Designed miniproteins, single chains, continued (5). Designs and how they scored, part 91

Each design is a single chain, and the fold is of that chain. pLDDT is the mean over its residues in the fold that is shown.

## One batch from the design tools (miniprotein)

Design m19158
Fold by ESMFold2-Fast:
Structure m19158 (fold): chain A 68 residues (1-68)
Amino acid sequence: SMEIEKFKKEIEEARKIIKEKAEESGSYEMYEIYMSALDLMEKEVLEKGVKESEAKKKAKEFLEQALE
């Protein structure tokens, strides 16, 4: 439960940062990519029970791949 709460807070912080960056950069493509990464993290953690650290690593790699 506490691990889920921590995960939720990280997702909320990520959303705020994503919104701010999208407005600052004027790029909605980045916004969509980050939203996909968050969706990936949720599925890995909530559906598959993947460790938060691993899910974050996968999301980071996904972002780098998508930005390419």
Scores: mean pLDDT 78

Design m19159
Fold by ESMFold2-Fast:
Structure m19159 (fold): chain A 111 residues (1-111)
Amino acid sequence: MEKVEELVSRAEKTIDENLKKAKEYLDKGDYDKALQTVQDLFVEVSKILEEIGKLLNVDEEFIEKAKQRIADLGARVVFAIAAGFSKEDLKYLLEQAVKEIREILKEVVEK
């Protein structure tokens, strides 16, 4: 339990810190750095999710599907940045993706 709580705390901190950094880079027009920050966020959260799943003995297929959902969300945000979406639209999409990641994390922890 304590180890799972530590991983959840790490995931939440990773989400909050990288969301803030990505928004700051978008505000500065540093789209390449925003892109890298978003990619790092999705990769790190997927790793934490896999660790939580292993500790809780969650079904491997469920964890792989959860990781794929996170990867798909990341790909959508990355595509929007590359396609030249407005800063406001990018922030909205990023916040929506983060909300979905939190829901996926909750599903894994409560399973």
Scores: mean pLDDT 84

Design m19160
Fold by ESMFold2-Fast:
Structure m19160 (fold): chain A 78 residues (1-78)
Amino acid sequence: MEELKQQIEQLVAQLGEAIENMDLARVRQVQQQLEELVNQLLAQSQSQEERDQIEQWVANLLERNIPAMRRAREALAA
């Protein structure tokens, strides 16, 4: 599980960089890899509470590394 979390953190950072550079091919590639790893992590979870914690952690990583995601959340909260 820790290895998957580290890989997800690395991919989220790469996704943020790809978005900033408008590299659509890289964005698509990284998003696909992120989806696969997040799904693997969720499949290893044993409870709904653990899945909710994983999803919240991923959401926090995305907001922290991708300013557009954070702004979208703020707009939805208003």
Scores: mean pLDDT 76

Design m19161
Fold by ESMFold2-Fast:
Structure m19161 (fold): chain A 106 residues (1-106)
Amino acid sequence: SLKEQYLEAAKVLTEAARTIKEAGAEVLEDPSKREEAAKKIEEAVKKAVKAVEILPELKKKIEEAAKETVEALRNGSVEEAGKKLTELIKVLSEAEQELLLLAEQL
């Protein structure tokens, strides 16, 4: 059912946010891990994007926030990377809330 699809997507976004938080913590402790963190985040985002494929607006928001985060990790300062990681986590959290609200209306 569509409700089950929304609930499963919300679960995938929660798992992606956890992976991104863990990768971000690793970079804050050791900046040499930027590239490893970027790859982990790209993989987590790939799963999140696939889960929200039926909601183009959420997909676009996640892709845009992820692109900025990966770019900041590879080419920005540690401070910029931390800020973009926080913004990406917020986008995923907001998308999860949207999915849960949509599921409740079904």
Scores: mean pLDDT 87

Design m19162
Fold by ESMFold2-Fast:
Structure m19162 (fold): chain A 63 residues (1-63)
Amino acid sequence: ATAVRLDLRVIARELEKSPERGKQAAEDAAARHDPETAQVIREAYERGLKEGPEAARRLADEV
């Protein structure tokens, strides 16, 4: 739980800098977790792309 929350916050922060940085952070995080958790991370990144980095950060606060 805590590790996923921290990774989602990092992804949101990197997304604020660029979509490419956000994608790299999401892929790095997904590689460190099980497939179900990796799916949550990828969905958070996609939500951040569509709704802004703050949406990914809100998801992090709910995990």
Scores: mean pLDDT 76

Design m19163
Fold by ESMFold2-Fast:
Structure m19163 (fold): chain A 75 residues (1-75)
Amino acid sequence: ELKEEFKKDYEEAKKRIKERFPHLSDEVADALAFTAVALRYIGDAIDEGIKTGNQEEMDKKLKEINEIFSELAKE
């Protein structure tokens, strides 16, 4: 599931950022991790859509990504 993959990538990115830059605040580290992973997922969905020409599938992936963002914002 896309949401589970996103959460795994986000947690991994947070771990790496905190390990490399231990003096960054948790808020900054979390924001950097979220931004990097979010941009990657959006970019991948668009790139795949361009390569396949399947706009419907691209739109579905972008909708799922937006739903993940909305759910995370609720917490």
Scores: mean pLDDT 81

Design m19164
Fold by ESMFold2-Fast:
Structure m19164 (fold): chain A 81 residues (1-81)
Amino acid sequence: LSPEELRERLRKLDEWEERVRAGQLNEREIEEILRFVAKLLRELGREDDAERVLNMPVTPEEVLRALRIARNHLEMELQQS
């Protein structure tokens, strides 16, 4: 991923985190976020983290944890630029 793509993904993760904290998401939307995070982690070569995310319970607490995992990996990729 390019640095521009990495930054765009980070902005999207921040937007999702804000919505989760605001309590605006239903279970379907949380599932969509978990799938998005899993796909992103797979694109970054983090197969084990992607599988872990897909097996998480569909709850606000777990989706916040998944978003944090993805953000940490994106930040590490940006540091290599």
Scores: mean pLDDT 79

Design m19165
Fold by ESMFold2-Fast:
Structure m19165 (fold): chain A 60 residues (1-60)
Amino acid sequence: MNGPELADRVEAAGALPLLGRLAGKSPGTVSSELRSAKDISEAAQNAGVDQGILSGMAQS
């Protein structure tokens, strides 16, 4: 899963505000950081969140 696909799934799940709160960032900043990533590992590093949490949000 690439960054743009991941960001779209997280947005569709309504999880961006929660992810922003966990990362201490705005939802827009987190969305941008996810979209710029090549894969989920880079997205997690860029956003400053746990990869397992991010993966879970993208699946539902």
Scores: mean pLDDT 80

Design m19166
Fold by ESMFold2-Fast:
Structure m19166 (fold): chain A 118 residues (1-118)
Amino acid sequence: SMEAEEAYQRGLELLAKATTVEQLREAIAAYQEAIRLDPNYAKAYNNLGVALERLATMVSPEEAEELLKQAIEAYKKALELDPNYIPAYNGLRGLALKHPEDKELQELVKEYDKKLGI
């Protein structure tokens, strides 16, 4: 819908300008609104993952762990909606490289490597 596209664009503008935790949470809220208005909005899920990863670098380790789990779910949902959406695959792969101890994430990326022929 037009309203979902407007919420998504607001998210992009907020994320581009974000330098604080509060500004990143505003971008996250805009992407969540886009998803609420259009649950099949693969791009909104992908950029939600990006915003959650950025927020994770600015908060406590405990909160960062929960945000990174949410980012993984967002990237997974983007790939479920659009299996060839390379930005979401790159997001998951990037997280797997930073978290070699996360066996579930390593196996998830291997599954997408096979599906994409990488």
Scores: mean pLDDT 89

Design m19167
Fold by ESMFold2-Fast:
Structure m19167 (fold): chain A 65 residues (1-65)
Amino acid sequence: SAAEEAAIAQATAAAREAAALVKSGKDPERALQAQREFVGLVARLSAEAAERAAANNKAIWEEFA
């Protein structure tokens, strides 16, 4: 879905930014913060994906009611 594609793109962009900061080695505190932000983002996107899946499953089963 468009929402899943957007979530994957957002997570990929955040991962690349965090990785670039780690590889640069010039600002360890910013690199650590970016890694923490990435972990938090993945947790949020995963929760949102689970909510969408639950809603879609409900709608599908209601078609057979």
Scores: mean pLDDT 85

Design m19168
Fold by ESMFold2-Fast:
Structure m19168 (fold): chain A 97 residues (1-97)
Amino acid sequence: SMSELARKIRDEIAWLRENLESLSYEEAKKKLDEIFKEFEENYENMSPLDAVKVLMEFIALSSELYILYRQTGNENFKKLAEEINKKLKELVEKIRK
């Protein structure tokens, strides 16, 4: 089954997704950066399936940020989505070597 570490990171992403409209840009950015750092420091200790599940949660977060941008016109949601997509490309390249 999923490791406790992968579950913790997944749950942190899910929490951020549920709270996007309640957080300032700076608070959301800080939390996102902390979660990415935790994943980058620990992905080698995860099974490939667990790593993919975490990546899927980041993809879902990015999608919800684009939806919020479209609904609100708030450029900060678009900026966060673009940062996630950039970081995901970098992480996928590292995982593939």
Scores: mean pLDDT 84

Design m19169
Fold by ESMFold2-Fast:
Structure m19169 (fold): chain A 81 residues (1-81)
Amino acid sequence: MAEKEALEEEIVKRLEEEFEKGLEYIKSLKSKEKQLEYIELIEETLEGLLELAKKNKLEKLVKAIEEMLERLKKLKEELEK
């Protein structure tokens, strides 16, 4: 069990780091349309990972992905203003 828990925590940390990099990249894009396109690509990827995490009962990863999806939703709403 220890290896599974350690791997899940490492996956969460790496995913959080990549997500923050993705947000910085989106902010660097000159076009609102390109920003929305990249948000949708990240959202689709995270939704796929969320389904996989739920099937494998990776509760920490599920929570992390749900929080990331909520952050993307708020960013989309801000860009649509």
Scores: mean pLDDT 82

Design m19170
Fold by ESMFold2-Fast:
Structure m19170 (fold): chain A 90 residues (1-90)
Amino acid sequence: SKEEEMQKLVDEELKEFEEYFEKHGDKLTPQQILDKIGLSAQRLAERLRKLGYSDEEVQRAVFEFLQRAREYIAKHRPDLAPLLPEVEPY
């Protein structure tokens, strides 16, 4: 289904982010983390648009990615979590 395909793409981008964070996370500043999240979110959005997903569907997938990335950071770098902006639904 479309939802399963979207979930898979969100999971793939999150996995790439988590692997990057695991490799570099202890050296990352809040700004570097924000930049990496932004690049991953942009790539996810571009992939979904190329597959013909609507702007609303793309926004929902990006929101899910951002929430899950924030939760991952809060778990592994709780010192950085308060410095990250809140994620609002689109």
Scores: mean pLDDT 81

Design m19171
Fold by ESMFold2-Fast:
Structure m19171 (fold): chain A 93 residues (1-93)
Amino acid sequence: SAEALLRQARDAARKAVDALKKGDIKTAVQYLDEFGRLRVRALEAVGASVERQIAVRLRTIGLQFDIEQGKLTPEELQAELDAALAELEALLA
């Protein structure tokens, strides 16, 4: 269901940010990957274009790379995920 997917996405986002705050890069990247997969599943469910799906996958990869390189703060990750969650909530409304 849309509600279950959105709940899972919110949980993954929170866990990614919390892991990054603790310096647990591997866990942050894993939950960010889960979040990205949930976003793509939502896009597929509403029949969004392949181009939009690819854009979300590439954005997720870029954020994972920035986390691994120490270029993304927890606050910056929180802002990115909050924006993505707002888009996801609107998409599933």
Scores: mean pLDDT 88

Design m19172
Fold by ESMFold2-Fast:
Order: structure tokens, then C-alpha cells, then sequence
Structure m19172 (fold): chain A 73 residues (1-73)
């Protein structure tokens, strides 16, 4: 389901963030971007939330931005 795939991608983003792996974080956000665009989300509406995820300074900020992106589904 779309929810299960989103939850899988959220886990990848959080794991990359926790490990301080900026390359893995960018890859995970890229996978999230591609998934959401394929699911019919408007790229112009999506990009601000992806930017928030990439620029997040805490796991709480990542989760908040992910929750906002999930609402676009």
C-alpha cells in the first residue's frame, strides 16, 4: 500500500539522519520524492517539504516534515 511504502521510506530517512550519513539521507529523500511523484503528488507542492526534511536539525523536525508530506497523499 502507499502508506506502507511511505512508512518504509520514512524509516530510511530517519535511520540515515540518526547515523549522520548525509549521502544516505539525500538518497532516501530522493527515493521519497520519486515515490510521491509517481503516486500523483504535485512536485511544486512537494519540494518545500523535501527541503524541510533535508535541512532538519532534529528527528522531531524530520518527523514533522514527513507528516506534512504524507498529507499530500
Amino acid sequence: SLKERFDELEKKVIEAFENGDEQAKRKAVGELRDFLIEAGVDPEKLYPYLEKILNAKSIEEVKKAMDEARKLL
Scores: mean pLDDT 85

Design m19173
Fold by ESMFold2-Fast:
Structure m19173 (fold): chain A 100 residues (1-100)
Amino acid sequence: GKIEELLEELEELIEELKKLADTPVVKKAVELLEEIKELLEEAKENKDNVLKLTGLLLRVIGLMIDLESLLPQLPEEAKELVEKALEKIEEAIRELIKES
């Protein structure tokens, strides 16, 4: 389904970013993205539980804000990957809300 495709695309972006993880700031961006992916996978499994889904998506939004705060500190190549990942995360949130 659409959510599975978005999570696979997010995983590919995380793997590309890991290749650039030579600095603490890029490594932190990887850790935040891996946490977001785990929360989105849990949200997918709980899409019919409104309270659980809402709580998980609020945690994702919090981590997205933390990730966005790192953008000015990232090398350009890492920044582009993180910006693409944020777009995929936003699409995944929309799909999860639609499927609820």
Scores: mean pLDDT 88

Design m19174
Fold by ESMFold2-Fast:
Structure m19174 (fold): chain A 92 residues (1-92)
Amino acid sequence: SMAEKRKELEEQLARAKELADAGVKPEDLDEEGKEALRAAEALLQAQAELAARAAEPERAAELDAILAAGDEAALRALAEEIVERAIELLEK
């Protein structure tokens, strides 16, 4: 299910942060650490793709309207879009 995929992504991101905080270099990662790093890279790519779309004038106006209205549901939908894209990138 999507909920199970989101939980796995969150667990991988937590591992990536733990390894980074411990000062482990990417080249010194075992297989589990490499999977955690891939999850972090997928999230960064998903965020970059959303940021690139936000540079479009029409999309920028939509985001400004959401922020001005304090539309928590729309903000959650954007966050979920990033997470779903990161999961898609990991499944390739």
Scores: mean pLDDT 77

Design m19175
Fold by ESMFold2-Fast:
Structure m19175 (fold): chain A 98 residues (1-98)
Amino acid sequence: SSVEELAKKRKKLIEETSKEELEEKIKKLLEELKKLKADEKLIEKIEKLAKKGNKEQLGLLNILLEQLIYALKNGSEEEREEAFKEALKILEELEAAE
């Protein structure tokens, strides 16, 4: 997907979805990620950011989680490793912004 499409999806999600609805979506996506046996350290970082995050950060986390889950279900081994690395980079940037 293009960067422009991701930015548009993020903006729409933030504008149309309440903070409480974003938190519920993230919780459901985290449960799916746990079922896929994703790295426990990654899950812990996302849970911490979801508890502290503002609406914009929650919107970004929701999109990040959907992309990571898609890669884990449908991606090659290389695509899964790349998605994991990108997720960690974004999470570290979000932690630094707090």
Scores: mean pLDDT 75

Design m19176
Fold by ESMFold2-Fast:
Formats: C-alpha cells, sequence, structure tokens
Structure m19176 (fold): chain A 63 residues (1-63)
C-alpha cells in the first residue's frame, strides 16, 4: 500500500531524528523537533513525541 511505502521511507528518518534529539541540548532538541514538524516545549517532550511516531511506524510495518 502507499501508506506502507511512506512508512518504510520515514522509519530510518525518525530513527535518526531520535538519535539527534537524544544527543542535543534541550534548546537544540526543541528546535530540531520543530524542523521535523514536532511541537515540543522541552527535550523530554520532543523525544516522547518522536518515539510515538517511531512506534506508530513500526506498528504499521508489522502488519
Amino acid sequence: SAARLVAERELPIVEELLEQLRAASDEEAVKIAKEHGIEAKNKEEAIERAQRRLDNLRKQLAE
């Protein structure tokens, strides 16, 4: 399906995003997350929201 193809392409991008967020400062993590369409008030929230996106993508690909 088209949704599966999109998920396959997004999976490595979101995995890389999570690693970038974990390595960044709090302020930089919020900025990086925003560049990827994730609104967050701090690093912890940015990581939580990116992790949720990753979990959803993995679930779609496990179908």
Scores: mean pLDDT 84

Design m19177
Fold by ESMFold2-Fast:
Structure m19177 (fold): chain A 115 residues (1-115)
Amino acid sequence: GKAEELLKEALKEKDPVHAGILIGNALILLAENDPEKARKAAEALKRFAETQKNPEAAEILREIADLVEELAKEKDVIRQVGLKLRIIGLAYDLGLVMSLEEIQELAKELLKALE
């Protein structure tokens, strides 16, 4: 699907912020269109957070996971916009605190979770 395409595009990126934003957009698409895959992606984000040596990266990953779960359940269109903006902002911040290699490993783990 489109979310998996965005995750694959993240693997081709040369900039960690660009890769992070592609992951953020993929997670938003899952939350809006496939709540079961969004749940699996959120679980994968939480597992990936546990592997992080940088506590800031771990906190951002956990907050993204929680927001993805909230977006998947949200019925109010204006509140959905607020949750999407928060996910994108955190995806940007993730690209500032993680290397490109680490962001691309996250994209691979998300792709595995979506099988």
Scores: mean pLDDT 93

Design m19178
Fold by ESMFold2-Fast:
Structure m19178 (fold): chain A 93 residues (1-93)
Amino acid sequence: DKIDKIADEMVKIEDAIYNNRISDLDQATIDKIIAFARKHRDDPAFMQELLRKYYQKVYERNLSRSKSERIFSEGAYGMDHPDKRAQRLAEFA
């Protein structure tokens, strides 16, 4: 799905911006996304589907992060084994 692939790129760019890790390659990707959106600007159904998939992917990513933070702060995961705690931290580093 072409829309799904563009939504994946949008999520990657948003993550790069959030982490202050913007490069020339990220700028080229941003330009491609903008050009693609402009090409379909007069297709509301296309734009709605793209935004729906983008927000869904961001939501799922944020849920994963929130779960990790909760498990870490509560000590519920890996507190019995330091290696498991280190493994969990590595998954989100």
Scores: mean pLDDT 63

Design m19179
Fold by ESMFold2-Fast:
Structure m19179 (fold): chain A 81 residues (1-81)
Amino acid sequence: MSFQERALEALRRIRAIVAEHLSPEAQRRWLTLLGILEAEVRAGKLTAASLRSFAATVEADPSLPEEAKAAITALIDEVIA
């Protein structure tokens, strides 16, 4: 699979994790960020640097439980590796 295809699959799985762990109100910001990254994938422009920045945002957010942070960062690491 291409980098873009692997990234899109990871973003879909991250979207599910966000939906599982956060209230609809708390999800809005995360869904907006995911939508931007998904648009970059469709344009063929998503980079490993964009995913690293997203992972750093995930790790810094106190509203996400540690289990969700670990799952999201593991998915990003699989794409970048």
Scores: mean pLDDT 83

Design m19180
Fold by ESMFold2-Fast:
Structure m19180 (fold): chain A 82 residues (1-82)
Amino acid sequence: GGNVSAAQSTLAGLQQSLEQAKRYASSTPLGQQGIAGLQKAVELAQQALEAAKQGNGLEASQKLDQAAETGALGGGLAFLGA
């Protein structure tokens, strides 16, 4: 369903951002904070995907919103720390 596809796409994007952050931003305190934020965003996106697979659209949407906000902050910090 659309919710599962959206969660999979978000998870894939966050995992790619996390891999890039670990490669380019791991040596600075801001980059390390960004990496921690992106790790949390990946976990939230994984929870959203599981909720979507179970048919829990409300939980999936809430977890995706949290993943997007956390990922944006984490990505921004990693960018500044790179």
Scores: mean pLDDT 84

Design m19181
Fold by ESMFold2-Fast:
Structure m19181 (fold): chain A 89 residues (1-89)
Amino acid sequence: SSKLTPEEINKKQVERIIMEVLLLKMLGEDGVESVREMLSTTGSLTKEEEELLEKLEKEGVSIKELIEMLKKINDETALKIAEKVEKEL
């Protein structure tokens, strides 16, 4: 059982999906589709995760936009990853 609020859980889920899409795009993968397939195959895809993936797909997200999204989440781990990726661009 998590002691996190629904807002904190949503923040962590959003952060994780954005990070995974970013890392896959850096590897030359489609990112959104790859994450969707992975989560669907493992049987762990939630409605909130589906909604986020649909939003990212609709917006045609770039590596730069994913970095900006991670910075907006304002999480230390997400910020470190965003800064490291941005430096490689």
Scores: mean pLDDT 71

Design m19182
Fold by ESMFold2-Fast:
Structure m19182 (fold): chain A 85 residues (1-85)
Amino acid sequence: SISDLLKVINDFFDRASASTDDQDVLSDLGDLRRKFYDLILLGSGLGMPLSKVIDGIIDLLEEFKKRHPQLRPLADEAIERIRSL
């Protein structure tokens, strides 16, 4: 469900933001959070299947972990949890 997806997303951002004092990483996390919420809201408004919203979120996490390898374990955990929804 979207509620379960939001729980995974919020847990990821809470843990990721708590793990770093790097302002560039924190700024990019803020941008990523905005993109996730935009995708969920747009997907809901357009009647997009949840699977397509999930695919878009996973793609954004895959790109984020390439830019910030230090957060790869948290991103990989979030991707695994999202894929299990």
Scores: mean pLDDT 86

Design m19183
Fold by ESMFold2-Fast:
Parts: sequence; C-alpha cells; structure tokens
Structure m19183 (fold): chain A 66 residues (1-66)
Amino acid sequence: MEKEIEEIKKEYEEILETIKKAEEELEKEELPSEKEREIRREIIEAMRRMAEAIYKLELERLKKKE
C-alpha cells in the first residue's frame, strides 16, 4: 500500500511539473495561436491525468478502512 501511494505521488508531481512548464510557455509574449492551442491541450490532458491520480489515491486510502 505505501509503495502504491508513493508511485501515485511521484506521478502526481511529474504531472504538476508538466502543467507548470506549459503555463510558463503560455506566459511568453509572442506565442503563435497554433502553439498556444497545443500547450492548452497539454494542460487539459495533464489535469485529466491529475484527477485520475487523485482518484486512485483516495481509493487506496478508503481500502485502509475496509
């Protein structure tokens, strides 16, 4: 159980870093609209993966009680 939680946390951190990198790219003054869309899609996908990781983490915590 601890191993699974640690793996999920590592995945969470990696996803968070991806989002931060993408947000930094969006803050650049001269971004082509095509590249902006690409970066925004990357953020959306990363957020989706984040929600999945949180879901798994909460499930593992629930299993501890039952």
Scores: mean pLDDT 74

Design m19184
Fold by ESMFold2-Fast:
Structure m19184 (fold): chain A 64 residues (1-64)
Amino acid sequence: SALAEAVLAADSRTQAAVAHAMQVAGEEEQARLLGRGVRTGDLALVEEALSGPAREAAEKALAA
């Protein structure tokens, strides 16, 4: 998705802010998967992490 591609292309500060927003939203497992996906450049893993409420938290963090 465009969101997963945007997260992968973002700088490390923005990626950390997205992961933090997901943790604050209570999506700790998804935040962990996002961190692994961005470190390894794995688009499929980033897409898997951006599901349900975790996706909404990530979208809000990227828009800020």
Scores: mean pLDDT 81

Design m19185
Fold by ESMFold2-Fast:
Formats: C-alpha cells, structure tokens, sequence
Structure m19185 (fold): chain A 70 residues (1-70)
C-alpha cells in the first residue's frame, strides 16, 4: 500500500539522520555537514521519484535542523 511505502521511506529518512547524528563528534565538522547534506539530498531525490514530495521535503528540513544543532 502507498501508506506502508510512505512509512518505510519516512523510517529510512529517520535512520539516515540518526546514523549521521551518531558520528557527528567523530569527524571534522565541515566534512560531516557535507556528507549529511549529500546523503539527504540523494535520498530525497529518490523519495520524490516515488511520488512522496512531502516526505522528501521533511527529510531535507530535518537534515538542515540537525546541521544547525552542531
């Protein structure tokens, strides 16, 4: 179902952000920000291609918020 697909894509976004957050203190800040932004943009593009624009936008917003926290 489309609802299950959306939930899976939202969960993938949360996992990506959680993984990057866990390594934020273990690498140079500028490299960490670049990798997070690139990975979030790549995943958001794939999410958009599947028709879940709002999920993609939320992922990018949450990634920006995480970058601002560091």
Amino acid sequence: SMELEREILEALGRMLLGIHKSFAKNMPKEEWKKLLKEDAEKLAKKIREQGFEEVAEELLKEAEELIEEI
Scores: mean pLDDT 86

Design m19186
Fold by ESMFold2-Fast:
Structure m19186 (fold): chain A 69 residues (1-69)
Amino acid sequence: SLAAERAARKAELERRLQQIDHFINVLKEQLKKAEENGDEKKVRFYKKAIESANLFKQRLEAELAALDA
């Protein structure tokens, strides 16, 4: 049924959002360690990685919201 297909897609998006949130937290911890160590190259890398991950998260959130529209 369409309801079952929608529920399955929502569950998949929610799992992907949980995975990306965990990944962003790991990146933030790595950024903190890089800042504590004065590693400017790693700081720059992790800041860009966090920005990219947040943009991907926003796209997943938009897709999830569209399923409720």
Scores: mean pLDDT 89

Design m19187
Fold by ESMFold2-Fast:
Structure m19187 (fold): chain A 93 residues (1-93)
Amino acid sequence: SKAEEIISKLKEAMELDDPEKARELVRQAVDEALSTDLTPEEIEKIRKAVGEAFDKLLEKGADPSEVARDYVAATLLLVAKQLEREGFVPDIR
């Protein structure tokens, strides 16, 4: 249910004509995903929906550099959440 709510917010962001409001909704959806107890399959579905939302932002003329920055940040955070579930913390060294 929570995964579906998060995906619904991402789909809502895809329908917005205001890139700043769309980016805000994507960030809210990512924050909710990070705070929610999700399965790996649910994380994968959310990651796909995040990618689709950013593709729509680019289609609507959003700044590619800002979109790329937000996409990279969202991907890294969601990947980190998935790794935490496996008990693996990468050594940055």
Scores: mean pLDDT 78

Design m19188
Fold by ESMFold2-Fast:
Structure m19188 (fold): chain A 89 residues (1-89)
Amino acid sequence: SADERNRELIREALDEELATVENEELRKRLEENREALVEWLYNLLKNPEDTVPPEEVKELYASLSDEERQEFLEMGRRALERALERAKD
């Protein structure tokens, strides 16, 4: 289905963006929460205005430094943008 394809596109895009994260500790923490991040990004794709992050994502964000939070948000934006572009094809 289109929903299953969109989830796969998000997972692929997320994995590609995770590989570009230079902060090793941040990358490890993001990888540990990969499935929660996929669900969050998928929900943002479907309902961008009313999506609440999963508890695991909120806890992850709260545990990060200000610099790591910025890198995390930028990584997430790039992953979602990449998935959106691929979904149009």
Scores: mean pLDDT 81

Design m19189
Fold by ESMFold2-Fast:
Structure m19189 (fold): chain A 90 residues (1-90)
Amino acid sequence: LQAKQEWLRALAERRLRHAEQAAESKNYQLATMYDTHAIHLAKQLEEYGDLVAAREILSKAADITKKIGNYALTQGAEKRAARAAQRVRR
């Protein structure tokens, strides 16, 4: 389980890095694709119980969607991050 959580975290961080690079290259379709993949990986981290990592990834994903002007994706990621933070506290 821990190895799975570590793998998912590493994969999500790599996706976020690729999304940032794509945004800098003005390839907003590719940036959105990598960013949505990272959000999906954060959902899997929530299912495997790594709520802290899921929240961190969702917050970074929201920053990238703001950069490319996708407000709807930004709201979705922020809402999920807030929900994960609430679960960690309890």
Scores: mean pLDDT 76

Design m19190
Fold by ESMFold2-Fast:
Structure m19190 (fold): chain A 69 residues (1-69)
Amino acid sequence: MSELDKIFEQFREELKKIYAEYKKTGNKDEFYSKLLKVVSKAIDKLTDEQREEFLRRLSELVQELNKEL
């Protein structure tokens, strides 16, 4: 559980950087490509149970970002 939290926090920081770049460029294709790569890298380190929880948290985070725009 604590390892999942650590991995998710690292992911959140990377997502913030990618999102800041997207706000600068407006390039949706590049944004989604980078997001997919960062997600794939994170889930590669997780167990199946941790992966499901990670993806649920990711879905919530993406939904919040879309609402706060």
Scores: mean pLDDT 77

Design m19191
Fold by ESMFold2-Fast:
Structure m19191 (fold): chain A 58 residues (1-58)
Amino acid sequence: GPMSEAEAERAGAAVREAALAAGASPDTAQKSWEEARRAVLAGDSRAAMAAAVAGMSA
């Protein structure tokens, strides 16, 4: 089902943190956050899974 805004924001934050940890620039990390948030709100289960994995690794 569709993700809540809170769940999408949490998923995006996890992707942003993972990108920064990998050495991405703040601008790149911000774009990754926006793309992940948009994808999970659109119901993209692959993006949601990727964000969850990033969160578990942090």
Scores: mean pLDDT 67

Design m19192
Fold by ESMFold2-Fast:
Structure m19192 (fold): chain A 74 residues (1-74)
Amino acid sequence: SYLEKVKKVSDELRSLGMDDDSDKFEKEGKDAYEKGDYDKLKKVYDKGKSSLDSTRKAQAGDIDGAIEISKKAS
């Protein structure tokens, strides 16, 4: 489910030291799931995945790639 995908993204963000982002996506994902708003749940996953991918690129030294991912996540 998208809720499990959001939880995995949140857990991975936390492992990278992104605790605030991890908490944010976990709370938003849970709220969307409890309301049955699957469109919002998918958007939370997409945003969390973009944040995770951006963070990984930045930590690998690909700052331009991180910026491009962040822009597309809007």
Scores: mean pLDDT 79

